# Designed miniproteins, single chains, continued (5), part 76

Each design is a single chain, and the fold is of that chain. pLDDT is the mean over its residues in the fold that is shown.

## One batch from the design tools (miniprotein)

Design m18626
Fold by ESMFold2-Fast:
Structure m18626 (fold): chain A 81 residues (1-81)
Amino acid sequence: SPEREAADRAGRTAVALGEWLIRYVKSHPDLPKEEQIAALRSAIAYIEAVLAANPGMSEETRAAARATIARLEALIAEIKA
């Protein structure tokens, strides 16, 4: 389905942006912690919005998006420690 393919592309793009941000934050440890946390929280909200807007997304892509959210949350916990 073209609609399902579009939903999966949206999900994969959101995952890629989340993964990019994780790498960026890890490579810039001198950035203010509050700024790092705010950016990571914004990425979580964005991925959640993409999941909500795309109910036709494949289970594989949804699982990848949820895994990316978990990794973003884990990094927030690490920064706060």
Scores: mean pLDDT 91

Design m18627
Fold by ESMFold2-Fast:
Structure m18627 (fold): chain A 78 residues (1-78)
Amino acid sequence: MVDEIIEEIRPELEKYTEELGKEFGLSEEEKERIFKEAIELLRKYMESQPKPVSKEEALLIGKQIINALAYRLLVEKK
């Protein structure tokens, strides 16, 4: 169930990561790292919820995670 929803929203999250990464000036490697970490965090979040997370909610949460990870990376850059 969780993996099915993640696979359905994966293209939208990939597009979001690419667009945000371009705005933040992230490298291709940095974008891929953020995306992989975001998918892992989203999966763990959805699995931990007592109620099923909808596709729309998963997409919103996924975008929020990507934003947070990208911002963290910018703050940690030398």
Scores: mean pLDDT 82

Design m18628
Fold by ESMFold2-Fast:
Parts: C-alpha cells; sequence; structure tokens
Structure m18628 (fold): chain A 77 residues (1-77)
C-alpha cells in the first residue's frame, strides 16, 4: 500500500541518517535498526547491503574510516 511504502521509505531515511552519523553509538543503533528491518521483511538483504555501502562511502568521504569499517563488517553478516 501507499502507507506501507511511505513508512518503509521514512524508516530507510532514518536508518541512513543514523548510519552516517559521526557518533559511533548512533551508527551502532542504525545497524541494529537495519538488521531489524531485514528480520521483519521490510528490506531485502540486497537493499540493506546497498544502504550500508552508500553510508560507508559517505563516512569515508567525511574522514570517518573507523565508522565506515563497522558498516562494512555489518554488510558481511
Amino acid sequence: SEEERARRLQRALRIQSLLTSPDPEEVRKGIEELEEAVRRGELTREEAQAILRNAAAHLESQGLPEQARLLREAAER
């Protein structure tokens, strides 16, 4: 439904915001919410991997390689 699509989009945007945070605790929360979304069937594994790769690239561009590493490790699970 339109409502389900909007809800999934909002959640994906919230997750991406958390994953691109300079705060490692927010990044960890973003990973947990992403894993929960996959577990609930709201996102496919491929969609989750794309989100993690895009967020990692953003963090690398901001000079945050350690946070980017956490996202790459999460993508391998």
Scores: mean pLDDT 82

Design m18629
Fold by ESMFold2-Fast:
Structure m18629 (fold): chain A 79 residues (1-79)
Amino acid sequence: LEGAELVREAKNPSELIEEAAQYRLPDGNIAEVAVMEKEKAEEIAEAARAAADTEPIVDVELEDLPDGKARLTIVRRPL
């Protein structure tokens, strides 16, 4: 994440999440980033997009990674 400031990193990621971190973006929005199996990432991305009218969600980005993994980024407005 370009220009992002690391706010919090998950110390004990679950068996479904290999990497998890939360960043504060230069515009003040919060980006939640996680690496997991592609199918699970797609499920979470779809749920996040569906919840965008009730959650302060700005963007949902899904990036394909090698070995059937994906990086999911959910950007939220600051409260």
Scores: mean pLDDT 69

Design m18630
Fold by ESMFold2-Fast:
Structure m18630 (fold): chain A 74 residues (1-74)
Amino acid sequence: SNLEKAKKEIEKLLEEIRELLEREGRISDAVFSEIVKLQTELSKFLKENLDEEEFKKLAKELDEGVRKLLREAA
């Protein structure tokens, strides 16, 4: 389903962000900009493939996941 695929894409992005943060060792402006770009691109994909309620729910999960990774890297 589109919902299952969307969840998998979120998990993949969170893993990519985790690896980026581990590699860089610091949240620079460039690293933060790249994370924002990746999150924005996935949010666009979610909006195009999900209904409004599913999009809102998964966009929140994505945002919470990114915030958790940023807190753990600080």
Scores: mean pLDDT 84

Design m18631
Fold by ESMFold2-Fast:
Structure m18631 (fold): chain A 88 residues (1-88)
Amino acid sequence: MEERIEEFRKLAADPKKLPTLVKPLVELAQRNTPEDMEILRAVAEELAKDPTRPTQLLIALAFEEGLDAVARVTVALSQIPDLPEFVV
């Protein structure tokens, strides 16, 4: 579990690898298990360190998976307790 969180955090820290998170994040939001939500929270925390990265991820989500995927991921993020507020 911690290894998966660290892997996703590393992907979120690299702007060039940000698009590779698109499909995995949609799958995490769809499953919505406690473990998936921990990974999603770690990604959100990493993205929040740079104000441009959340926007870049949302653009990639919209482009690759569509606006429905953006809605699913943002709703899932809004349900995570103690998550820093970014684009809802």
Scores: mean pLDDT 71

Design m18632
Fold by ESMFold2-Fast:
Structure m18632 (fold): chain A 99 residues (1-99)
Amino acid sequence: SKQQALQHLEQAIQHLQQAIEAVQQNDLKSGIQHARQALLHLSEALSLTTNPEAREHLREAIRHVQQAIVALSQNDKQQALQHLQEALRHAQKALEIER
């Protein structure tokens, strides 16, 4: 389960990076799709993670991705980028703790 948690977390980080790049290129549709994929993988990682500190960072990453999706749906590119970048930072912290 720890190896599966790490795989989901790595996939979430990849999708967060793709979402940030898409939004920066003004491809908000692709940004939403990658953000949704990141949310699915972060949720799976959280369900498989037992370390309390890593779980807190995963919960924060999930919260920020959800806020980014809302911002993207409102065409608020600036807010979306801030939330995606915060989500990426928290996801990377969870990965550091779990490794």
Scores: mean pLDDT 92

Design m18633
Fold by ESMFold2-Fast:
Structure m18633 (fold): chain A 62 residues (1-62)
Amino acid sequence: MEEELKELYRKLAEIQEEIFKLLDETHPDPSFEDLLEAISKVLGRPVTKEEFLEISRKIAEL
């Protein structure tokens, strides 16, 4: 479980990079709300801005 959770956070970092590129090409004005929605799909649950920051910090600490 913990190993899978760490991989999930790693995937989130990769997804963030891909999302930025895709949003720049498909969405003329990407927003944090759209990013949160994409991350929520990866986690399978709704994610708030505060939790998003915690996830980002976790990824950086990995």
Scores: mean pLDDT 65

Design m18634
Fold by ESMFold2-Fast:
Structure m18634 (fold): chain A 55 residues (1-55)
Amino acid sequence: MEEEAYKKVVEELKKNPDDIRKRMEIFAELSREFGTKKATEILDKAVQEVVKEKL
């Protein structure tokens, strides 16, 4: 479940890497499903993955 969410978030961020509104929408969805702490962890990992690929 968390792994599936993480993969989906990475894909969405790769499509819209600078879209702040999209990131907020993703965070809201994750928070509703996993809670704020897990949502933060998943989003942080996904953002780091996208940044690493850009390097």
Scores: mean pLDDT 76

Design m18635
Fold by ESMFold2-Fast:
Structure m18635 (fold): chain A 65 residues (1-65)
Amino acid sequence: LETKAQAEAFVKEALAQINSPDEATRRAGLRALNENSEAIKAFGVEIPGAEAARHAGRRLLDIAA
């Protein structure tokens, strides 16, 4: 990733993939966010802790409560 705009577009695309009904597409989106997390954070774009952690936290709360 070369610019903040590219990082923002990349995050938006990866989040769309994570919400896909196709399991392979979901896995691709999660992998992309995980592998590029440092570059995205360096550009000041919030992820992949924020969105992934919200989903994980919601899942944990749904299981625990």
Scores: mean pLDDT 63

Design m18636
Fold by ESMFold2-Fast:
Structure m18636 (fold): chain A 90 residues (1-90)
Amino acid sequence: SEERVRAGDFLDRARRLFEEALAKNPDGKITKEEYDRILEELRAAGAPDEFVEILKKAIDEVASSPDYYTRQEVAEALRKAEEELEKRLS
């Protein structure tokens, strides 16, 4: 469906934005503020509210710190978000 394709495009965009943020940080972490900023950039680009909420829930489930997220936690959150989107768009 077009919704499935659109969700995939936003997921790819999210992956690129997170990789750029992680590459700028020498410790391989992003702050909670950087994560939230990326979600707002996705929303401004036309991502549905449901997509943003799925990414918020996914990171909350894997986060070990309230202040930052590791590369591994971001990757796991994106994996969980992809699985959830596939379930909702099936």
Scores: mean pLDDT 82

Design m18637
Fold by ESMFold2-Fast:
Structure m18637 (fold): chain A 66 residues (1-66)
Amino acid sequence: MDKRMDLAAEILGLATMYAAAKSAGNQEAADVARKALDEAIKLENTDPDKAIEVARQGRAEVNALD
């Protein structure tokens, strides 16, 4: 699998966590997930390795809060 597919999987996971946090009313977790999503998407075409790292870090932070 290339880095584009890895990034897509991480972004999908993070987007799912964001949606779950919003539906649960967990604004702190939603804000963390949204920030990580925005940073990963911003880096998508410039630095895919860093984008994957940002998405993974964001997912870990959301899990720590939830």
Scores: mean pLDDT 79

Design m18638
Fold by ESMFold2-Fast:
Structure m18638 (fold): chain A 87 residues (1-87)
Amino acid sequence: SEILKKLEEAIKNKDVEEIIRELAIYRAEVARENPELVGAETAKKLLSGEISVEELAERMMEKIRKGGIPDEKVIEIAQEFIEALKK
């Protein structure tokens, strides 16, 4: 619910950087709880504690920025994500 509230506020404000940050944090938390959903190398590092959830989130944010994803696409992804979480 806290993640949903933050994402809804970020979407309302069209704050793409906040959207990217919240999505990256959520993805990193899910990966920590479900290492099988990420690549074997990343899963091994999460399990050993070599990489933190915060560091994984930062790496995910960097990849999104390097990919040059348009602001409109980021907002669309966040909206679809919120709809999925509400069910």
Scores: mean pLDDT 71

Design m18639
Fold by ESMFold2-Fast:
Structure m18639 (fold): chain A 89 residues (1-89)
Amino acid sequence: SEEEIERIVEDLKYTLDYWVKTFSDEEVAFMVDVMLRTLLANLPPEQVLEILKRLLEWAKENNYPESVIRTIERGIERAEELVKKEKEA
């Protein structure tokens, strides 16, 4: 649902902002990758794609480290591939 997506996006924005402020760029990139894998394991790929697109826009607006931006972009690519597979099935 849209309400569920909005809640998850807000929770992730808060978490990501805390991580970027607290940890090294490499640690944040690793934690973001784990977070993305967890989302893909627990949510439909279409919802993950929407969540990650909103998170990427937020990260770019807040000038997050390039390593974090790249990790989110790779997550979007993986989610897009899974969405394509589900639509082809």
Scores: mean pLDDT 85

Design m18640
Fold by ESMFold2-Fast:
Structure m18640 (fold): chain A 65 residues (1-65)
Amino acid sequence: NLELAREYAKRYAPEVAKAMKDYGAIEAQKLADRIAEEVQKEHPEVDPEILKTLILIEATRLVKK
């Protein structure tokens, strides 16, 4: 469900953006991966790879502001 994945990406993007600023891209990617796994447990219809990618795109956009 792409629409649900986009909603979760926007919800968690600020947290991942903060990790990216404080610890760098590798730590932000690890956090996005953990978030995607947790969301998939509640919503198995959400592809974790798509969600992770969307989170990282939104987080990067927030960092570049």
Scores: mean pLDDT 82

Design m18641
Fold by ESMFold2-Fast:
Structure m18641 (fold): chain A 60 residues (1-60)
Amino acid sequence: AEPTTTDLLGYLRLLPPEQASKFRSVFGLPPAPGFQLLTFTPEQKARLKQQLKQAVIEHL
């Protein structure tokens, strides 16, 4: 399924701060929570989804 920006930010909240910071840094996201990044390419969404999903599963 296609992740929304809200869903991706939700996954970031479930990650350890260190990993969340790395994702935010790599994709130019601000460290503060919010909907400040509204535009992702399908490639970026797919990549974030896979990496965030994997990280969340490993840290549940």
Scores: mean pLDDT 61

Design m18642
Fold by ESMFold2-Fast:
Structure m18642 (fold): chain A 95 residues (1-95)
Amino acid sequence: EEELKEAEEIEKKDSEIGYKDRNALVHYRKLAEYLVEKGYLKSPELTDENLEELARFLARVRHLIAEKRGLPTAPYEEIVERTLAFLRDVRARAA
């Protein structure tokens, strides 16, 4: 499906971001801007509200890929929690 191909592209962009890099916040903001352009997010700003929306979206992408490919994955809510905690940590390191 076209949706799966788009999800795989987004997951690749997410996976390419260097998590130990101080510039990770800049890369996630660029990813958020891309997702706004695609109509998936309302705003590219990494505020608490938008960060939660970004985390939920990325968790859906990861869950969809795993489900469609028959791969084992954690429950959706666990992926959301991990993704949100990670994004908050990236934002905190940039401050």
Scores: mean pLDDT 73

Design m18643
Fold by ESMFold2-Fast:
Structure m18643 (fold): chain A 100 residues (1-100)
Amino acid sequence: EKAQEILDELNKLARDIVEGKMTPEEAREKLREILQKYLGLSKEEADRVIEDLLNGPENRERAVRYLVEKAQEAGLTPEQAERIARRFVALVELIKEKEK
């Protein structure tokens, strides 16, 4: 249930970005809210994760690993955690594409 709730929010956010209903800045704020609400990150931790996902392959790999760890701490299975982390990567890539 928790994993599906996160995925549903991420999927809705992706649709809103594609349809032009959200700016890149608003999308980043929504990602921060999701990280705080479901994974228990502080504002500073969530901001750092989002910036790491935006900035280069090594930073992205570290952020993915951190998200997988935090998702598991929040009660998700390793498979669910990996799936959610990959959806965050896809969303950040979409935000970057929209900013070009």
Scores: mean pLDDT 83

Design m18644
Fold by ESMFold2-Fast:
Structure m18644 (fold): chain A 95 residues (1-95)
Amino acid sequence: SAAEARALLAAAKEAIAAGDLVAAGEHLAEAYPLVKDNPSLWEEFLTVLRAYAEAVVAAAPAEDREAARARAEGLLAQIRKEMGLPDKPLPPLEL
């Protein structure tokens, strides 16, 4: 349901703020199938997913950060494509 998806996105935002990236990733994974079938939630989901990706890259060791950024940008582009969104260039991750 939309309410269940919103609750999972709220939990993911809280987990990101707490630095619990494992919990944030799990909440986003649970939200994804609910969000995919509800286009009204796509922008909110992508906003939270981007915040999660930025937090994951920031948490990476300095030597791995460039590779982590490339993986995060690739994931965001793949999810947008799977949602059928236009191939809009994503701005670089803010770190």
Scores: mean pLDDT 79

Design m18645
Fold by ESMFold2-Fast:
Order: sequence, then structure tokens, then C-alpha cells
Structure m18645 (fold): chain A 69 residues (1-69)
Amino acid sequence: HMEEQRKAEIARLQAELDRLGKELQELVSKPISPETRAELQRVARRYNEVLERLRELGVPPKTIILEKK
């Protein structure tokens, strides 16, 4: 079984997601500037990468999924 490894990876990804979420909030709170936009795009891309990896592990980000297949 891969449950132990999957759980550890999920925990790490969720911790990273939390950090990235805080960075996004800080960037959004700052005045709009080219530098702020570039950083926002960079952090958002990283955030999406972490979300994609969580999807591969079968974990949705703490969000209510209304649609299912």
C-alpha cells in the first residue's frame, strides 16, 4: 500500500499551499505595480502546480465539489 507515502506527500503539499496562499494574500494587499504583478503571477503559477499535484494524489483543495463524474 502507498497510503503512508501519499499521506506524507499530501501533508507537505498542503503546507506549501498554505504558505503560497498567504503570499498571494500579501501580494494582493500591496499597491498594483509591474513588480507586484510579476510576483503574483509567479506565486499563482506555483500555487497551481501544487494544486495539480494534489489532484494527482486524489485530494481536492478544501473546496466543496458540487460536480462529480
Scores: mean pLDDT 72

Design m18646
Fold by ESMFold2-Fast:
Structure m18646 (fold): chain A 98 residues (1-98)
Amino acid sequence: DSEKKRLISQAIIFGRLREKMEEIAKIRGVSVEEVSEYIESVLEAAKDLSEELYELVKKIIESEPEEIDKIIEELLKKGLLTENSVESIEEIVKEVEE
């Protein structure tokens, strides 16, 4: 359960940063390839836990920002995220974008 919440949180971070990844990579001096490898590791970890979690994580990563907001609300209702997890996600996204 803790691992499931961690993987979901990572997926949301990647989903929110998706359109800015190239710019962030240039600013931070990291490769887009390294980010891609990490995303693949998150997807594999989700698949190892369950096919349902893999599909959810993949959907989140590929979703538009507005769709991610809706997914977060549904995950909070289901207890798959906490308000503290959402706050941590938003702090990480802000830190990486700046």
Scores: mean pLDDT 76

Design m18647
Fold by ESMFold2-Fast:
Order: C-alpha cells, then structure tokens, then sequence
Structure m18647 (fold): chain A 109 residues (1-109)
C-alpha cells in the first residue's frame, strides 16, 4: 500500500469508530481530532468524542504495513461510560478492526 492508501484506510476506520461513539454518547457529541501521523509504513489517527456531561471516548486507529502485510490496531480509552456502554464500544472496535483488516489485506494483495 502507498502512504495515501494507509492514510485513507486509517481515516475510514476512525470515521466508523467516531460514528459508533456517537451512537453511545448521542448525535450532538463533540468530535475533536487529536493527532494524525502518516509515513510510508504507518498511518495513525486519533479522535476525542465527548458529550459535555462527563462522558468521553479517545479513539486511536493505527494501520501499519511491513513485508507486504497490513496490521490494523484500534485502541479505545473511555471515561464516564457505564459497563454496558464500554462493552458496546469494545464490540464496535472489534468489528471495525476486523473490517479494516479485511480491507487492508485486499489492498495489500
């Protein structure tokens, strides 16, 4: 994959995770980009989603390529969420990671 393809894959994954966080925190939740880093081997995108009422989600999506293989990692840090909301967000992260891994594998092939 090119650096542009890595960046696009990471951005799509981050967008899906932001949508999942908004389903939990509400449609009016504030979305703030925190960090973007793109190299020829790695793309990393980080977003904060907050409801202004003490609930916050920090989402980090990383896509790395090495020796023709693509690895997708999604890290989610939460504050103020219930156990049920945390479980729902983790399930969304697992699903998005699997979808991105399949897309990355297809693009790397």
Amino acid sequence: MTAEELARLAARGAGRMVDAAKQILGPDAKVEPVRTRVTDTEAEVEFRVSDGNGKEVLIRVRVKQEDGKVTVDIEVETSGLTPEQKAALQAAADRVRAEMQAEGDRLAS
Scores: mean pLDDT 84

Design m18648
Fold by ESMFold2-Fast:
Structure m18648 (fold): chain A 67 residues (1-67)
Amino acid sequence: SDTILVEISGLTPETPWSAVLTIAGQHGALEVRRVDRTRAILTLPVSADLAALEAALAPLGATLRRL
């Protein structure tokens, strides 16, 4: 498969969802799905730079985990 799944956790009511979507899109996300109040799942190409994505999400307090 040309895609991977990544979980974002640590989202809060104060985390702007628009910022999460913008960062995900800038890092090549094909799909972004909010799964609950604190988590979202991203579908990314296998070529995605996960370290760069994690660094971009860190200021939002979000943590990244490959599924």
Scores: mean pLDDT 86

Design m18649
Fold by ESMFold2-Fast:
Structure m18649 (fold): chain A 105 residues (1-105)
Amino acid sequence: SMQDKLIKEVREISKKLTEEAVKRLEELAKELGLDPTPLIARLEGASDIVLESVIEKIKEGKTSITFVDGITGEEFVISSVEEFEEALRHLLENLIEALTKEALE
């Protein structure tokens, strides 16, 4: 179905962006003298929650999805795979910053 294709695309994008974010977080943690293991677990968990929420709304036949970044309060409206990629990239960057700041406190 068209929904199955869309779900496959968002899963592939989520995997790619999460892997890139994990690599970025590992490099930053090393530079800052932090243990990356708990930070990576939290980043992957948050990414999975976002992905499963998107998939649920796709299965419900939603053509537009609104997400709120729990860290910044910023709202993202997603109506396409491209907008999903952009929103997830921003969310992951904000999360890396929040996780590294929290670990240094």
Scores: mean pLDDT 83

Design m18650
Fold by ESMFold2-Fast:
Structure m18650 (fold): chain A 95 residues (1-95)
Amino acid sequence: SAKETLQELAEQVREAAKKAEEAGLPSLSESLYGLAKLIEESGEWSKKEAAEVLRKVAEGLRIASEMAEKLGKKEVSEVLREVAEEAEEAARKLE
């Protein structure tokens, strides 16, 4: 279901948040936890609106990945890039 796809994506974002916290990026971690909640709540929206939000989420995660790379946080950068791809996949499944 759409809710299951969004819940799985939210769990991946929460895992990225844990990696950010472990890497000493607490503000990024807090933002990612908030994003995971937004993704789960998007299951109550229309599929079109949820898909559009997930595409914007994927773009934001790519930017965060580039920022983490510039800070030398390679593991966080890689996880954020992976989750961005998963968000794009989830958006395609909702369309």
Scores: mean pLDDT 85

Design m18651
Fold by ESMFold2-Fast:
Structure m18651 (fold): chain A 64 residues (1-64)
Amino acid sequence: MLTSEQGRRLTRLVVERGGLPPQAGDDAAVLGSATGSREAVVDQLVRHGASRELAEEIAREAGL
């Protein structure tokens, strides 16, 4: 399950490391909280334009 701290960290990392809009991080955090799935977070970031490798790294750094 995604914590509020992990969600905030995810949104920040998506912008700072991914160069994606904050909405991409917010969408991924909402989906992660709803599903409890790291794969769902990664897939959402990929849909927003991140490479899978970058999305997996961002999820790992967020503590997922």
Scores: mean pLDDT 80

Design m18652
Fold by ESMFold2-Fast:
Structure m18652 (fold): chain A 98 residues (1-98)
Amino acid sequence: SKAAEAERMARRVARIALEDMKEALEKLKEGKKDEAVFILDISLGMVRIARAVLELAGMDTSPFDEVEEILDEALEAAKKGDIEGLEEAIKKLEEFLK
């Protein structure tokens, strides 16, 4: 079904975003805040592009809402240098992928 397709794509982009978030966390721990923000900004942009392509194909992209919310939380944590907030966002995305 188209709903199953959108769910599969959301999970696929979420797995990629999880790796980006883990890389951003390592950069943040090294004091490289601007690099962490850059990684997360690119990651969120890629998720939004994937969502837009599916919306143009007439798919319900509601499965992307949680992934985008988690990435927005991660990006705000990185902008503040909040290591614990970024770790919490990573745990939320890992839970989404269960």
Scores: mean pLDDT 89

Design m18653
Fold by ESMFold2-Fast:
Structure m18653 (fold): chain A 93 residues (1-93)
Amino acid sequence: AAEEARRGAAETLRDLADYVESLGGPKAQEAADHFRRAAEAVEAGDFDTALEHYRKGVRLLDELDLTPEQARDLAIKSTAAALSLVGARVEAE
């Protein structure tokens, strides 16, 4: 359960990173890099580091010029990533 929850959270964070990277530009790439580092930290069981990288990535998203469709898709993917990260942390107890 705990291992599966961590793997699921890492996969969700990588899906978010891939989507963000597809938006293009240096800020999108930097945000995607943070989400990938968050995924690596989750797999290692380092939730504090994962949350720090997740927060840094989310802050960079505020600087992106998005269409309404991109903003909607981003909100869905980032919400899924946040929920999976919280779930993995709870399972680790």
Scores: mean pLDDT 84

Design m18654
Fold by ESMFold2-Fast:
Structure m18654 (fold): chain A 85 residues (1-85)
Amino acid sequence: MEVILEVEVENLETGEKGIAKVKITKEDGAIGEGIVESGIIGKGSRVIVSFPGGKKASEVKVGDKVGIYSLDTGKFYEGTVEKVE
């Protein structure tokens, strides 16, 4: 099952805030691999998403806090889930 998360993210180095839409394509435990569909991280970027409290992507809900690591840029973002699709 592909899960799409819309996340209000902050770049921890720059303080830049915005929305990122991330499609989770693979899961392993409390982490997922994904592709950014739109937003400040950059469309087409490959990311690792860390889910809170050992949750799977299917258990993530609005208000959950996630970590996002960009494999393309090496940048780390923290975010709050705004929508799950």
Scores: mean pLDDT 81

Design m18655
Fold by ESMFold2-Fast:
Structure m18655 (fold): chain A 93 residues (1-93)
Amino acid sequence: SLEEQKERLREVLLKLGFSEEAVDHLLKMIGDKNYITLEELEAFLKVELGLSDEEARVNARGIINVFDLNGDGKISLRELIPFLERLLEKGLT
């Protein structure tokens, strides 16, 4: 369910060391969607990492490229959550 996906996303982001403020802000931006937009990812990276607009855009595009999106600037929660869980398992964050 979407509620289960959002709970999993919150849990994995917090375990990766992201702030509750940035995570809660991201979840509010997602709302009732089952995906994250490029713009929402940029906003999250700016809040969490203190990146400039240009740095956030470059990093967000890099993340999106990993998911081979159909050019709509969206990452499904179904694809994003396993990717983040894998990063946690590898200790790369």
Scores: mean pLDDT 77

Design m18656
Fold by ESMFold2-Fast:
Structure m18656 (fold): chain A 68 residues (1-68)
Amino acid sequence: SMEEEKILEEVMERTDELLKDPSLSPEQVFIESANLLIEKADEKGFSQDEKDVLLDRLTRLMSERLAK
């Protein structure tokens, strides 16, 4: 849905900002990004199943970011 795409877009924008901080490890960036996704999904009233799908998508996107 557009709401799911918007959440992922906002989380990835924040992830890119966090990756510029030299005090944060890639693992810490991953954890913060996942936490932000959960917070945004909860604000929109997403179910646990819907959050699990979004977390899977985030994991794939984060793996692509961290491989560079």
Scores: mean pLDDT 82

Design m18657
Fold by ESMFold2-Fast:
Structure m18657 (fold): chain A 70 residues (1-70)
Amino acid sequence: MLEEFEELGRKVAEELYKKGVTDASEIARAARQKAREISDKLGLTEAERRVMELAAVEGAMKAFNEIKKK
């Protein structure tokens, strides 16, 4: 599950960067929001949701840092 949310964050960052979103905080917020939506659909607890939000943000920031080097 954690790895799936990291990958989710990566995809969010790649998609937003392609659309012209280059603000790290905006990308992080989008990844967090997407993780929250999916966590709610999966019936995760608030504590589990927070862990998944952090995983998605970490995945998004790693992807963003790799993309902006190019």
Scores: mean pLDDT 82

Design m18658
Fold by ESMFold2-Fast:
Structure m18658 (fold): chain A 86 residues (1-86)
Amino acid sequence: MPQVTITGLPSDEAARELAQRAVDEYGAVATVRPGGVVSITNLPSLEAAIELAKRAGKEYGAKAVVTDGKTLIFIENGKIVGEKKF
């Protein structure tokens, strides 16, 4: 099941807003962690996970790691910067 971990968010408010967006738009499960971190699971597709990660990078300068369990996709500043397949 696709999931994303977003780090480097500027505030807990930004983290909560991003978490709520994931719940509202995708029916995802989101967990806000201290230090500007959000873990999002139960995303409907890898594309949805990548879209959320790119949005966080564009709006907040955040970094993200997206996985479907076989691929790791690294996203910074709204762009894919790396990919690793298992």
Scores: mean pLDDT 82

Design m18659
Fold by ESMFold2-Fast:
Structure m18659 (fold): chain A 91 residues (1-91)
Amino acid sequence: MEYVKKGEEYAERAREAIDAGDLETALRYLEQGIKYAEQALKNGDISGALRVLSRVYDNLGRLYRAQGDEQAAELSFGLSELYEKLAEEAE
């Protein structure tokens, strides 16, 4: 609910920061996204928390790619896809 919405908002702000080349700000926003996903999980919103984690890891993949770390990028994108699938199964 509220935690999921805030987590998704921070994931989107992180994407904007990555697109602007501000990787430090992007990482800070992704850390906030993870914290809101953790709060959603503690509140019993497993599907919502997993959706936030999927968006966070998609943006971590973009961040690692921008840094030239293609292996970390591919692993992060793989985790994003896994969390998306788990969120669908938890619904």
Scores: mean pLDDT 87

Design m18660
Fold by ESMFold2-Fast:
Structure m18660 (fold): chain A 71 residues (1-71)
Amino acid sequence: DQERQLQQDLDQRNGQITAKTQQEIDDLDKNKDEEKKWQVSIATSDQILQLLQQYQQQLQQLRQQRRQQLQ
C-alpha cells in the first residue's frame, strides 16, 4: 500500500531530522552556544513543516490517481 509506505517514509524522515537536531543541540550544549541552539531549533521546525506539507501533497496526489484509475 503506497499510503503505508508514505507514512513509513514520513516517520523515518521525521526520526532522522529529530535525531540529527538532538545531536547538534547536544554538541552545542557542551559549548554553551545558546544562539546556535535557537537557530538549529528554528531550522528543524521549518524542515518538519516542509516534510509534513510534502506528505500531504503526495497523499492527495495518490488519492487523485486512485480516483482516476477507478473511472
Scores: mean pLDDT 79

